Designed miniproteins, single chains, continued (3). Designs and how they scored, part 90

Each design is a single chain, and the fold is of that chain. pLDDT is the mean over its residues in the fold that is shown.

## One batch from the design tools (miniprotein)

Design m11100
Fold by ESMFold2-Fast:
Structure m11100 (fold): chain A 97 residues (1-97)
Amino acid sequence: SEAEKQLREEEERAREFREKGTPIDEIAAGVSTVVAIRLAIEAGRLKEALRQIQRLLSIDPQNPFALRQLERLAEAAERRGDLETAARARALLAQAR
């Protein structure tokens, strides 16, 4: 689909910024915020990813894309032994309606 093609193009661009340690907000300027968050989780930038997810949820607590990334963040934090980030992500998921 057109949307899937756009997402792939955005992901390819974001990979260049990730390798340079570019801030998430600069990555998001070239790609969707959700793609930037996903790449931050994959890169182990869990605290930055959590902040961006919290911003999305402050606008719309039912944002399905933000909630899906929050689940991925919790799982990634648990795998990495980042218990603080994992606990915060799980608490936010429990608050979602």
Scores: mean pLDDT 74

Design m11101
Fold by ESMFold2-Fast:
Structure m11101 (fold): chain A 75 residues (1-75)
Amino acid sequence: LEEERARFRKAFAEVIKAVRDGDYETAIKILQEEFGLSEEEAREVVDLLKAGETDPAAYQRARALLWEKFEEKLK
């Protein structure tokens, strides 16, 4: 459980960094590989994280959605 949470936090931090750096292609790739998102779903999350720079609610929504997908992939 704690190891899975640590893995989630690391992957999520990498996505946040890529979005902040404007490297959306890398962010989409991480979202697909680590969280199991489709390209369309990954683009939607990137848009939420971009909005999250000014709206904490958008950031929390993206984080919650990614945790849900990550947890589903573990089952």
Scores: mean pLDDT 80

Design m11102
Fold by ESMFold2-Fast:
Structure m11102 (fold): chain A 75 residues (1-75)
Amino acid sequence: MEQSVDLAIALARALGEEDAAAAFEAALAEYKETGELSPETLERLEAAARKAEAAIKENPEKAKAVHEEMLAALA
């Protein structure tokens, strides 16, 4: 979960979706501290996910490049 969320944060930031990246970071922090996500955090995460998906759809080549770069950084 955490690695996938870190990748989502990096991808959202690279696509200019700072608010989505912040929502993913808040969700990860809450999960690390409590082991679960509040309904409010889940609602924000859903909104952030929809926004990130739209950004990926608009910039598929950039999204692919960021994904590959992040995988290399995690290795």
Scores: mean pLDDT 71

Design m11103
Fold by ESMFold2-Fast:
Structure m11103 (fold): chain A 99 residues (1-99)
Amino acid sequence: MEAEVELKGDKGTGKARIRAEGNRVSVEVEVDGLKKATIHAAVVDRETGTLVGSGTGEGDNKALAEIEGVPEGRKLAVGVTVFDDDGNPVAAGSAEVEV
């Protein structure tokens, strides 16, 4: 499954592409004008509310986080937060996916 989510915050905007395949969730983020971005992604099982995975990524205007060991056949919520070079949150968003 693939979902696209708009990332919004007071300091920036961006877009995340979330792909769920087998036991893996991949989060690819693009952020406008951010030289060095860190992303944090968290995966929650929507039926239990349990955190089932998390990942981080870094890049210039683009970053990728890959999360493995996610339970298959579940309805998941994926939250994404983008941080600048100083560790300040700049944009965030969330989407629902099924593995």
Scores: mean pLDDT 78

Design m11104
Fold by ESMFold2-Fast:
Structure m11104 (fold): chain A 70 residues (1-70)
Amino acid sequence: SRVEQLRQDIATIEQAIADVRARIAELEAQRAANPQDERALTQQIVSLRTARDILEVALDFEKEQLRKAE
């Protein structure tokens, strides 16, 4: 059903957000351990934070679609 498809899409986006958050945490730990690489690691972290924010906006949109489909 449409509701089942929306729930699957939401679950997929939630997993993608969790994966991005885990990657950010790993890079933040790596940056703390390697001050010489701070600039390069900070650029990667900023890019991943932007990707996370885009995914969170997509998640909010899909949750609103699910609410309207009920």
Scores: mean pLDDT 90

Design m11105
Fold by ESMFold2-Fast:
Structure m11105 (fold): chain A 61 residues (1-61)
Amino acid sequence: MSLEELRKEIAEIESKLSEEQRKKFREVFAQVLQEYQENPSMTPLEAVERTLAEAKKILEE
């Protein structure tokens, strides 16, 4: 999957989230961003894919 396709899917999920779910998503995004900054082995693609997976989990809860 391209970064553009992944960002589009994340935006689609965000549009379906409640205000409470969006707050949780922002917390998860901040956590993934911190992991990305601290781990030189983590690629931008892996960070985005992990963010998408967590967004899907939040939507399902």
Scores: mean pLDDT 76

Design m11106
Fold by ESMFold2-Fast:
Structure m11106 (fold): chain A 82 residues (1-82)
Amino acid sequence: MKVEIILHPDGTAEIYIDGEKVATVSAEEAERIGVRLVLEHGLLGQEVSEPFTDEKGVTYRKVTITTGGGEIIVYKPLDVKY
């Protein structure tokens, strides 16, 4: 299973499972879901990307968390001012 969580600076988050969008929730709820998945499947590893900036000037970082049940990928904005 591959879970992707995109955190937005406005406090919302989008959740994708195996490439399909399954929910739009609060950033707090998305973090709770991610923590529960790590606790249920066990933490095996974590990698953090270099920061990268899109064409709109928003800088974000990709965090890849490897668990016994698959990968959790979190896209976290570094600039929280909009």
Scores: mean pLDDT 78

Design m11107
Fold by ESMFold2-Fast:
Structure m11107 (fold): chain A 86 residues (1-86)
Amino acid sequence: MKKAEELAEELREKVEKGEVNEKERNKMLAKAMRLEREAQRDEIARLSPPEQRAVDAVDQAIEYLEQGKPEKARQILRDAEAEILA
């Protein structure tokens, strides 16, 4: 937990100092979000199947954001929403 929080704080400081461009900023934010999700793993495992599917979609979206593909990330979230609501 402490490592994820410390990394998230360092990423915020670098963004505020303008040390990273917009594309790198999005990748760093996605990485920070992923670390937060890892810390919540045990809580996520207790969620219902539709909620677990929503979490999986968010994790996949984070991976696409890390790859610099925000449109693909949006598509994954839309597909998961359609599947959950079906």
Scores: mean pLDDT 67

Design m11108
Fold by ESMFold2-Fast:
Structure m11108 (fold): chain A 95 residues (1-95)
Amino acid sequence: MAERLAELAANFREAFRDYEVKVEVLSEEEAKVTVTIPEDESVSRRVATELRLIGLVLDLELLGLEAELKKLSETTYEITIRGPHAAEFARHFLA
């Protein structure tokens, strides 16, 4: 499980390498990941980014975590992750 979470985090860190990513660890079983898209991003790239974020939520749920995606603004998305290894996943995202 932990190895799969590390791999998932690495893949998404690479996918979002050109975006601002903020990680907040609230407890060992709860973390938030905030992704900020450039204000001038094209519609096609916004859609691609939204699909990648939806994919991350689904992958986390398949690994037994609870994940919630929220659009905070036209440029900002927040994923709340809850469950075993949530903090560990978030820490790998920062590496």
Scores: mean pLDDT 77

Design m11109
Fold by ESMFold2-Fast:
Structure m11109 (fold): chain A 93 residues (1-93)
Amino acid sequence: MSEEAFEKGYEEGKKLMKELLEKGASLEELEEKLKELDEKAKELAPILAENADKSVREVGISLPPEDAYKLGKILGVLEVGAEEAQRRLAEEA
């Protein structure tokens, strides 16, 4: 259950961030659409810090399915966002 929830969240998070970037969403639209995930990330930050020796996925699949799903979604958003940021930095460097 939690492993499937994490993977589903991860794929949906990647899709969400890609769609927002493709639409040329403003910073305000990004903040509004990602607000729930940002709040959840802050809630889960202490758990991740206490388990710094484990991957985000390993921590996620140990959580209840709802939290696993949201952590996966956070990871998916951050991964796509980081790839876009890296691309922009490479073009400017």
Scores: mean pLDDT 80

Design m11110
Fold by ESMFold2-Fast:
Structure m11110 (fold): chain A 80 residues (1-80)
Amino acid sequence: TKEEILKKMYEDVRKKVAELEAEHRARAQGLSPVERGKLDVEFAKREEKISDEIAEKYGLPKGIHPALLEIYYVSLKLGE
C-alpha cells in the first residue's frame, strides 16, 4: 500500500541520515577548522547522493535534502 511505501521511505531516510551523522561526528573528532570544512563538504555531497537515491526509489523530485525528505514524508502521512 501507499502507507507501507511511505513508512519504508521514512525508515530508509532516518536510518541513512543517522548513520551518516554518526560517521561525520566520529571523523570530525580532533580535526582543525580547515579539515572540518573539507569533511563537511564531503558529507554534504554524500547527503545529496543519498537524497537523490531515495528520491529516485520513491518517485520524489531530486535535489531534496534528506532532512527535507523526512519532513515531506511526515506532511504526506498527516494528509497535509
Scores: mean pLDDT 72

Design m11111
Fold by ESMFold2-Fast:
Formats: C-alpha cells, structure tokens, sequence
Structure m11111 (fold): chain A 114 residues (1-114)
C-alpha cells in the first residue's frame, strides 16, 4: 500500500471503531452491522487502486458514516445519565468528526493527483 492508502486505512479503522462503540452504547445491533459493512467496503476500496471512481465511492461512504455517527451520538446523549457520560460521548463525537475530516482531506488530495 502507498503511504496515503496506509493513512486512509488507519483513519477509517479508528473512525469505525469509535462508531461501533457508540452503536454498542445505544444498543443498536443493526447500526453496528451497518458500520461493519461500511468499514469492510471502505477498506476494500482503499486497498485496491485509488481510481477516481473508488475515491467518489469512498466520499459517499464517508457521508453515510458522518450521518450515522451524528444519529448515534445524539441517541447516546439522550440516554446519558451523568454529566461525565455526556462529556465522554461529546469527546467521542468530536474525535470521530475530526477523523472523517482527515479522510476527506486525503481523498481530495488523491483526486487532485488523478
């Protein structure tokens, strides 16, 4: 894998791990399965050739992860019983969004080189 492919892989692994923890926190097994499906598809696209078509598909999957992550974070916040739990969820949400922003930045750089 190229250095950029390795970096994308690491960011996707960390972002999807954060989402899986949020899905488990809210008890949403269907969301957890969807996150794992998106993770698998993104990793397969990253580990193949970063063509324009694959970059566009990765951008679509990033948008789906962002939407799912925001929904799961909101549900987790609604279920939070303590200020400490709420702070932990907000920190996870912020970390997750930063990871997706980093993925999008790398995909934009890749697209410009194609």
Amino acid sequence: LSPRQRQLRALVEEATRTLLHLARRVGDEEAARRVEEIRKEMLELIESELTLENVEKLRELVRELRRLGEELAERALAQAKTEEERAEIEASRASFLNLLDAVEDLLEREEKEL
Scores: mean pLDDT 88

Design m11112
Fold by ESMFold2-Fast:
Structure m11112 (fold): chain A 55 residues (1-55)
Amino acid sequence: MKPVITAENAEEFVEKLLAALGLDPKNPEHRKIAIDYLLKHEEMTEEGRKKLEEL
């Protein structure tokens, strides 16, 4: 898989990062940490960025 976040794979990127960091996917604060990390450090399409911001 290319290391680019799209609207279709944004949720998978969040879930994989949560697992890698040992964070709880049911905890909204932990989900925000993962989403903020991806927004700062990963390449993404415009649709992928919007999807991350909506999650």
Scores: mean pLDDT 79

Design m11113
Fold by ESMFold2-Fast:
Structure m11113 (fold): chain A 100 residues (1-100)
Amino acid sequence: SKLEELKKLGEEFIKLGEEAVEAIEKGDLETARKLIEEGIKIHKEIKELAPDATELINTMENLLLALHIAAESTDPRVRATAIEIARREAKRVRELIEKL
């Protein structure tokens, strides 16, 4: 079903987001960038599958932006703040997927 596919994609996205945070914290920016790129792909698939899922789509986009800032920032304080935002947005995506 459309709902089962949306839930599956959302769970894949959450896993990639969590792995991207771990990669950033380890300084493995190559792995982090690849995980972010896969997350962008899943985000696009969710937008095509469920364009009306506005809160989910926007929360996923916020997570991807926070991950990008964390991976690319040279300021340790900006990086730390972006990681905190990424963790919060990942939790919000999980909550939204659980409500489907």
Scores: mean pLDDT 90

Design m11114
Fold by ESMFold2-Fast:
Structure m11114 (fold): chain A 80 residues (1-80)
Amino acid sequence: VKEKAEELLKLLRSIPKDDLEALTEGVYRILPELSREQAERLAKELVKLYDEVMKNVPPEQRDEVLLKRIEELIRKALAE
């Protein structure tokens, strides 16, 4: 799960946040056990999380907070 969270964080940094199709494809590649619909939902949640953290968390803590929160989102998605 931690390795998958790191991969998703790299994806979020590499792809424009308005490119939901590219983000969904990346999420599905990293988490192939999800359906396309679940991957799109997770991609949307990841964009919201990233925006929230960039606005509210100091730069020095952003990676730690993002990784922890992404890991929680992965666990929730896989439990479905």
Scores: mean pLDDT 78

Design m11115
Fold by ESMFold2-Fast:
Structure m11115 (fold): chain A 96 residues (1-96)
Amino acid sequence: EVEKILEEIKDLLSPLSLEYAEGVLTGDKEKVLKALDYQIELAKKAKNEELKELLELMKKALEGDEEARKKLKEKAPEDIVKGVELILERIEEAKK
């Protein structure tokens, strides 16, 4: 049952993972945020409150919310925190 939800998410995630990676690599904040919005909707559909909350914190941190960034460091795995920091660096680099 959970496996079916993950399968549906994975099938929908392949194009979004590519767009998310492209957004990260090019510093395209809008592409990254759009991919996160879609992931948040998938988490809601899956009734995964923990994933939804994590994704919402990631989005707020990327939008410049320092409190959300602090909460992300407290609640999220280190790899997720590093990913968000990398995205922020790439967005700043792309502005130049």
Scores: mean pLDDT 67

Design m11116
Fold by ESMFold2-Fast:
Structure m11116 (fold): chain A 61 residues (1-61)
Amino acid sequence: SAADVRAYVSIIGMALKEEGLPPLSHEQLVAIAREVVARFGSATDRETLEYALELARRALA
């Protein structure tokens, strides 16, 4: 859902800051959030967050 995507944009952005990684654009965050929601639904467990961070690291490479 749109609400799940918005939640993940915030979660991923905060996680990148916590990990000391460079910021991603809002468009990149939305793309990653959509992929995470498509694969895991609205889950916020460790596996989902680790996958989101992996996608973010790939976008920064």
Scores: mean pLDDT 76

Design m11117
Fold by ESMFold2-Fast:
Structure m11117 (fold): chain A 89 residues (1-89)
Amino acid sequence: KPITITVTGLSLETAKRIAELAKKAGGNVSIIETGKVHVTITNLSKEAALEIAREAVRAGGKVIITAGDKMFIVESPEEAEKAIEELEL
């Protein structure tokens, strides 16, 4: 199933870096700045979602991973791995 990642808490410069990584992985990306920088990434595979979530968390972002009826809030790379492992194929 396609995975959606929402990231908050990043600087605009870091958000652009994460967006570029996601685009290279085949994701669709939106960056919105309304007091906080929000990055929304859609159309990710499980493998791409894991890499993008880990990079966003390492950069200090708060990450929400959504696929189907499942939603995970992750604040560490270890939580990102666990969340992706819990997702259905």
Scores: mean pLDDT 79

Design m11118
Fold by ESMFold2-Fast:
Structure m11118 (fold): chain A 70 residues (1-70)
Amino acid sequence: MKSKEELKEEFKKVMEEIIKFLESNGYFDMAEYVREATEKVLKYLEEHPEYLEEYLEEAKEALELIKKRA
């Protein structure tokens, strides 16, 4: 099983891929919003690690959805 720290790092990596995809497609305002939201969520998850798996799964689904539609 993955540790809480591993799940946090995976979440960060997935969000960074989403931000990079948005920037590459000219959605700079949305990319900045996602970056700020990611920083806030990471701080929240440090205090509430029970939500880590849920946030990671949602982020992975979002990334796959945008890749499939590209």
Scores: mean pLDDT 80

Design m11119
Fold by ESMFold2-Fast:
Structure m11119 (fold): chain A 70 residues (1-70)
Amino acid sequence: GMVSADAAGLAIAGALARGEVSAEQAQAAGRKIKELGPVLSTEQVREAALEGGMSEEAAERVVELALRNE
């Protein structure tokens, strides 16, 4: 599926607010998402989260939340 960068950003912000990821992981993942443009695949969201240092579980959670935000 496809998601907006805004939906992905909100999912990351939500995970940070709940203490599921660190501020450093959220910032790194958010920067990667911004580099990919305004619309990206769920695979690109997952990859950005993993490159940002999130666990596979946290990355999958971010993907699920981004899809729900659309």
Scores: mean pLDDT 83

Design m11120
Fold by ESMFold2-Fast:
Structure m11120 (fold): chain A 118 residues (1-118)
Amino acid sequence: MLAAYSDAEAAARVREEVRREVEYLEQAIEALEKGDYKKARELILKAVGATLAAVGYGLLSDSPEVRAIMEEGRRKRRELTLKEYELSPIDRVKLAYELLKHQGSSLAEKVKEILEKK
């Protein structure tokens, strides 16, 4: 089954998924800069789907082209991480709260109470 993918086919699939990941991450960074943590989290979750698909296709080929495309995705994820580190502690808690809501975590109710008490 793995032998059905050529390096060129794997690279084309990885390129499409990394393109989608980068587009979602760029929009997420813009949302973080505007303080829209709900939109930022929704876009980050969409980017995760594209990242997982890119990694899956990337495992089918270790060509230099696939490696270069995967590095583009890693650079954009690093930019998002650095942007998150620029947030105040309370704003990071707000962004984490949106993730907990998407996960259906009972911890979301406790985080909401903390955010509402100041």
Scores: mean pLDDT 80

Design m11121
Fold by ESMFold2-Fast:
Structure m11121 (fold): chain A 90 residues (1-90)
Amino acid sequence: KSQLRRQAAVKSTAAMILIIGLETDGVELSPEARRGLELLKQGIQKDLQGDYKEAARLFKEAARLLSKDPRTEEAAKLVEEAARLLEEAS
């Protein structure tokens, strides 16, 4: 359980770093990707609070929205994997 949660945190953090990199390079995210980023931030906050069930739900919705923008597809895959790992840890 602890190992799966640690791996989920690594993947969600990597996704956040990829998206921040895009914004730093001046890439304007689609409205869907921007909503996905907000849900990713909320999911990370819930994970830090120990609310793993809500974190997994938010990560799933974030991944769905991020996958609609080709530039955030890689981040979407990482977030989806993070959600799966949190559910397995439950």
Scores: mean pLDDT 86

Design m11122
Fold by ESMFold2-Fast:
Structure m11122 (fold): chain A 60 residues (1-60)
Amino acid sequence: MMSVEEIRERLAKLSPLQQEMEIGALLTGIATKKVVGELTEEDLEREKLLLEALAEIEAA
């Protein structure tokens, strides 16, 4: 699974449209973990980063 740093680095290389698609896919993965009860503290940090990045893109 990608670290928060790897996600940030990957998103920085993408266009806003590609970033939105990538964030959506990663958030779906985290949502699946929530349903099965296997969510980690690191997954919560990833979710926070992804939601903040998505909000920034939608505000632009």
Scores: mean pLDDT 77

Design m11123
Fold by ESMFold2-Fast:
Structure m11123 (fold): chain A 106 residues (1-106)
Amino acid sequence: DIDEESTKTLFLVSATARTLVQQGRVDDAIRYLRDQYAKYKALGGQSDTYIAQAMAVLRVLARVYARAGRTDEAIAYLEEVLAILQANNASDEGIARVQARLAAAR
């Protein structure tokens, strides 16, 4: 199930990133998330599931920037995420969620 795999990936990636941030290792969390994104993005051409997992990682990355007080970077990253989602014909629901986060951050 695509939703289950995306949810599981989001949970595991979020848990790892949260632990690193809690330890004051914000740059390690960002690097970990960027590596996970690159991995799923490379696999995205093989399955819609991997595209969904890549997008889940991007959402966690934006949250880590926001929690670190790097609001301008979080906004810029969410705008990049929105552009990628639109370019890849992502679901209207997925696009709307990113737009809502951008509105809340502005």
Scores: mean pLDDT 73

Design m11124
Fold by ESMFold2-Fast:
Structure m11124 (fold): chain A 83 residues (1-83)
Amino acid sequence: KKAEFEKKLKELQAILEKYGGKDPEKVKEAWDKILELYETELGLELLSKSVTETPGTLELNSTLYDPELGETLTTGPRFAPVP
């Protein structure tokens, strides 16, 4: 289970790296698949999802709830230079 999840996550993260700052639609698609993996493989609940897109910047945020830990996890890639 964990090895399968890690393999799929690495494949999707590679897509984010390849298309980060180049193809926002491919980045969004890979991000959606990562969120699906967190829900299906880890049992996390998606509470919120936001996408902020400006010329040259794509920021993806999500908040997931872990019912086993009783905690929230905020995760999301940002494709903008932050000094």
Scores: mean pLDDT 69

Design m11125
Fold by ESMFold2-Fast:
Structure m11125 (fold): chain A 91 residues (1-91)
Amino acid sequence: LKEEAIKLLEKAIELIRNMKGLSPEDKETLIQGLEKIKKLIENEDYELAIELLERLIKYLESLLKTSSGKETLKEIIALLKEAKKLAEELL
């Protein structure tokens, strides 16, 4: 569960890094946020990880309205929702 959640976050980071249609500033913000969440899960701070995942999911959903990379963003959102579900199972 913990290792699976971390792998989902790593895949999301990879997709964000390589996708088109996000500004460099948005990519930096998202990658920094996901790296922080990854560290929280590694430290078993699941409650904070879930809270930050929820915030990032909402932010990504807002980006869907303006981004040309909608399909990749939808994949990233799905990965983060699954990671959140796994973190909730670890509470």
Scores: mean pLDDT 83

Design m11126
Fold by ESMFold2-Fast:
Structure m11126 (fold): chain A 65 residues (1-65)
Amino acid sequence: AAEEVAALLRKAIEAARAGDLDAARQHARQALAVMASIKDEAERQKVAEATRELAAAFEAAVAAL
């Protein structure tokens, strides 16, 4: 789960840096959908913690547009 969310966030960051905000949002939505599929709240929190830096990098990339 963490690896899948990280991969989707990396794709979102790359799309945002390329100026493709629609693709960036699509990849970010897929990452959120993976997070929402985790029924164990403790596991969801662990994945959120593990991907926090990537989520922050995505926000920074979008803000730079």
Scores: mean pLDDT 79

Design m11127
Fold by ESMFold2-Fast:
Structure m11127 (fold): chain A 103 residues (1-103)
Amino acid sequence: EDDELIAKLEEKLGRTFSDEEKERIKQNLKKPVEEILKYIVKKYTPDADEETQNALIEKLKEMLGLTDEDLQKPARVLVKKVLESNLSEQIFKDIYDALINYK
C-alpha cells in the first residue's frame, strides 16, 4: 500500500510530509521506474546526449539490481527495493527528489 510506503520514507528521512507532498508522491509512484531513472540522469547530466543518458540509466539499473522488466513496473517497486537494501544515502535522496519534483 502506498500509504505504508510513504510512512517508511518519512521514517528513513526523519520528517513528515504535507498532504500535498503525499499526493505528489502517490502520483509519481504510479509512473514507470524508467521515467524516474531518466529524471535522475537528466538532473545530473542535462546537456548529455541520448546515448550517454541511456548508458547512465543502464549503470543505475545495475547498481539497483533492476531487470529490464522492472523498468516497466510502477516506481513503487523501485522504492520498495531501495528501502529493503543497504544502498547509499545519496541514491535514496535522488529517488526521493524525483518522487517529489517529477512533472
Scores: mean pLDDT 76

Design m11128
Fold by ESMFold2-Fast:
Structure m11128 (fold): chain A 74 residues (1-74)
Amino acid sequence: ARDAELREQAELAERRRQGLRDWAQQQVDKLRQQGKENPELREKYEQQAQEVEQQAQQALDGLDAAIARLEALR
């Protein structure tokens, strides 16, 4: 039972990781597109895109660590 629950939690975390990666890429692409459409705000949108990338990477690193921990408990 416990091993099955740990496996399910690891799979859920992996799916969340993939969803977060896809979401972050979509947000970055949208922000950079908005910067191209609004040159006066391009620097602001690029800074926001970099912030999203940094925050997403930190969250992904946390999920990767959680997945590794759950797998180590199997």
Scores: mean pLDDT 80

Design m11129
Fold by ESMFold2-Fast:
Structure m11129 (fold): chain A 67 residues (1-67)
Amino acid sequence: MDKIDKILKELKKRAPELSDKMIRLIRHKMVNDGLSMRQAIVAAATEFGLDLETTNRYLKIVDELEK
């Protein structure tokens, strides 16, 4: 849990346009639905109507943060 919250905080810092509502939805899908970070971001982006390019940018940021 602490690692998830740290990654989401850094994602918000690098992508300040991400709403707190979308960050909460990503966390909810990981914690409650058992999705991976990648799966949770894709699912949340789909619900928020984000394009594939924007979604892939967030996935790349998270991949760098998980190293």
Scores: mean pLDDT 82

Design m11130
Fold by ESMFold2-Fast:
Structure m11130 (fold): chain A 70 residues (1-70)
Amino acid sequence: TRALAEAIVAGDEEAAKAKHAELQEKYKGASREERARVQLAVAEHVAALTPDEARRAELAAEIARARAAL
């Protein structure tokens, strides 16, 4: 999850696609809830790696609400 987030923040499309495919294979057959938790974990890493403080705060708030609703 962290490796995918790092690729996304860096703008490395090839690495992001490769890591995304790896996660899809790893969580093949996982429940909707499990997949949602994985997506939130990636989003949390993206927020942590985001250099813009305002955007990071927005992402963190959205992630917290999504986790609470899970």
Scores: mean pLDDT 77

Design m11131
Fold by ESMFold2-Fast:
Structure m11131 (fold): chain A 75 residues (1-75)
Amino acid sequence: MFDFRHSGSGKDGKGTLSFTLTHPDLETLKQTYEDIKKGLEASGWEIESEEVQFSYDEETGTYTLKGKITYKLKK
């Protein structure tokens, strides 16, 4: 299950994307994260910084990726 929440608007030429992704397969989770980064780059955004934390919940059998990406317009 993916639960994704976008909070960046980008209207001022800068934005911040905060998200939480959960999935039972770590490789799928990593691929989703890479797809998010590539999507930003393909849309003309440059990643300024990224902060990522992984955790695993044995009771649910799921990995959680919490991320925060700060981006700006690519010129």
Scores: mean pLDDT 73

Design m11132
Fold by ESMFold2-Fast:
Structure m11132 (fold): chain A 97 residues (1-97)
Amino acid sequence: MSKLEKELKELEEKFKKSKSSLKEEAEKLLKEAEKLPEPYKTIAKIAILKAALADDKKALEEVKESIEVLLNSENLNEKIGAVLRIIGVDLELELKL
């Protein structure tokens, strides 16, 4: 199992037990992330779960906008920017959790 897959499973377990106000919004966004190819699907799911566990609505909105770019944009530079934003959110939330 990859390091990212292990992190994702641990975050999913914590999320199931969480009382986060963002739980419903995060569950909807996780379904949208399922449409992404790997490795972006796993990276996006990790960021979504971390944002929900941190109760960080702004971080969750930023991940949502980035997923929309990855699914809908034909511009490679915009897609690269979206991936970097998701990674940035993950790293910032790692310092809080």
Scores: mean pLDDT 83

Design m11133
Fold by ESMFold2-Fast:
Structure m11133 (fold): chain A 90 residues (1-90)
Amino acid sequence: TMEAVRAHEAKEEALVDEYAKKIAEAYKKGEEEAKETAKKIGQELAAQYTEGEGIHMTEEAVRKGLLELGLSEEEARKKGKEIAEELKKS
């Protein structure tokens, strides 16, 4: 049903937003801690969703978190992609 699809998408978006906040907090402590946090999030998401979906959600969480810290869209997207590529190698 359309209601079930929307509910699923809303839960996915809510998870990405919560993880974005965690990643933003980790970046305030340092880039290495942020990368470690993002990798743990990626592993948790891969266990609940497909590997591709989990990687994509993690990439979006990094992008949104960095935007909240005042980075440009270009820099935030680049950092998200870098984390996604590392997750693909894991």
Scores: mean pLDDT 78

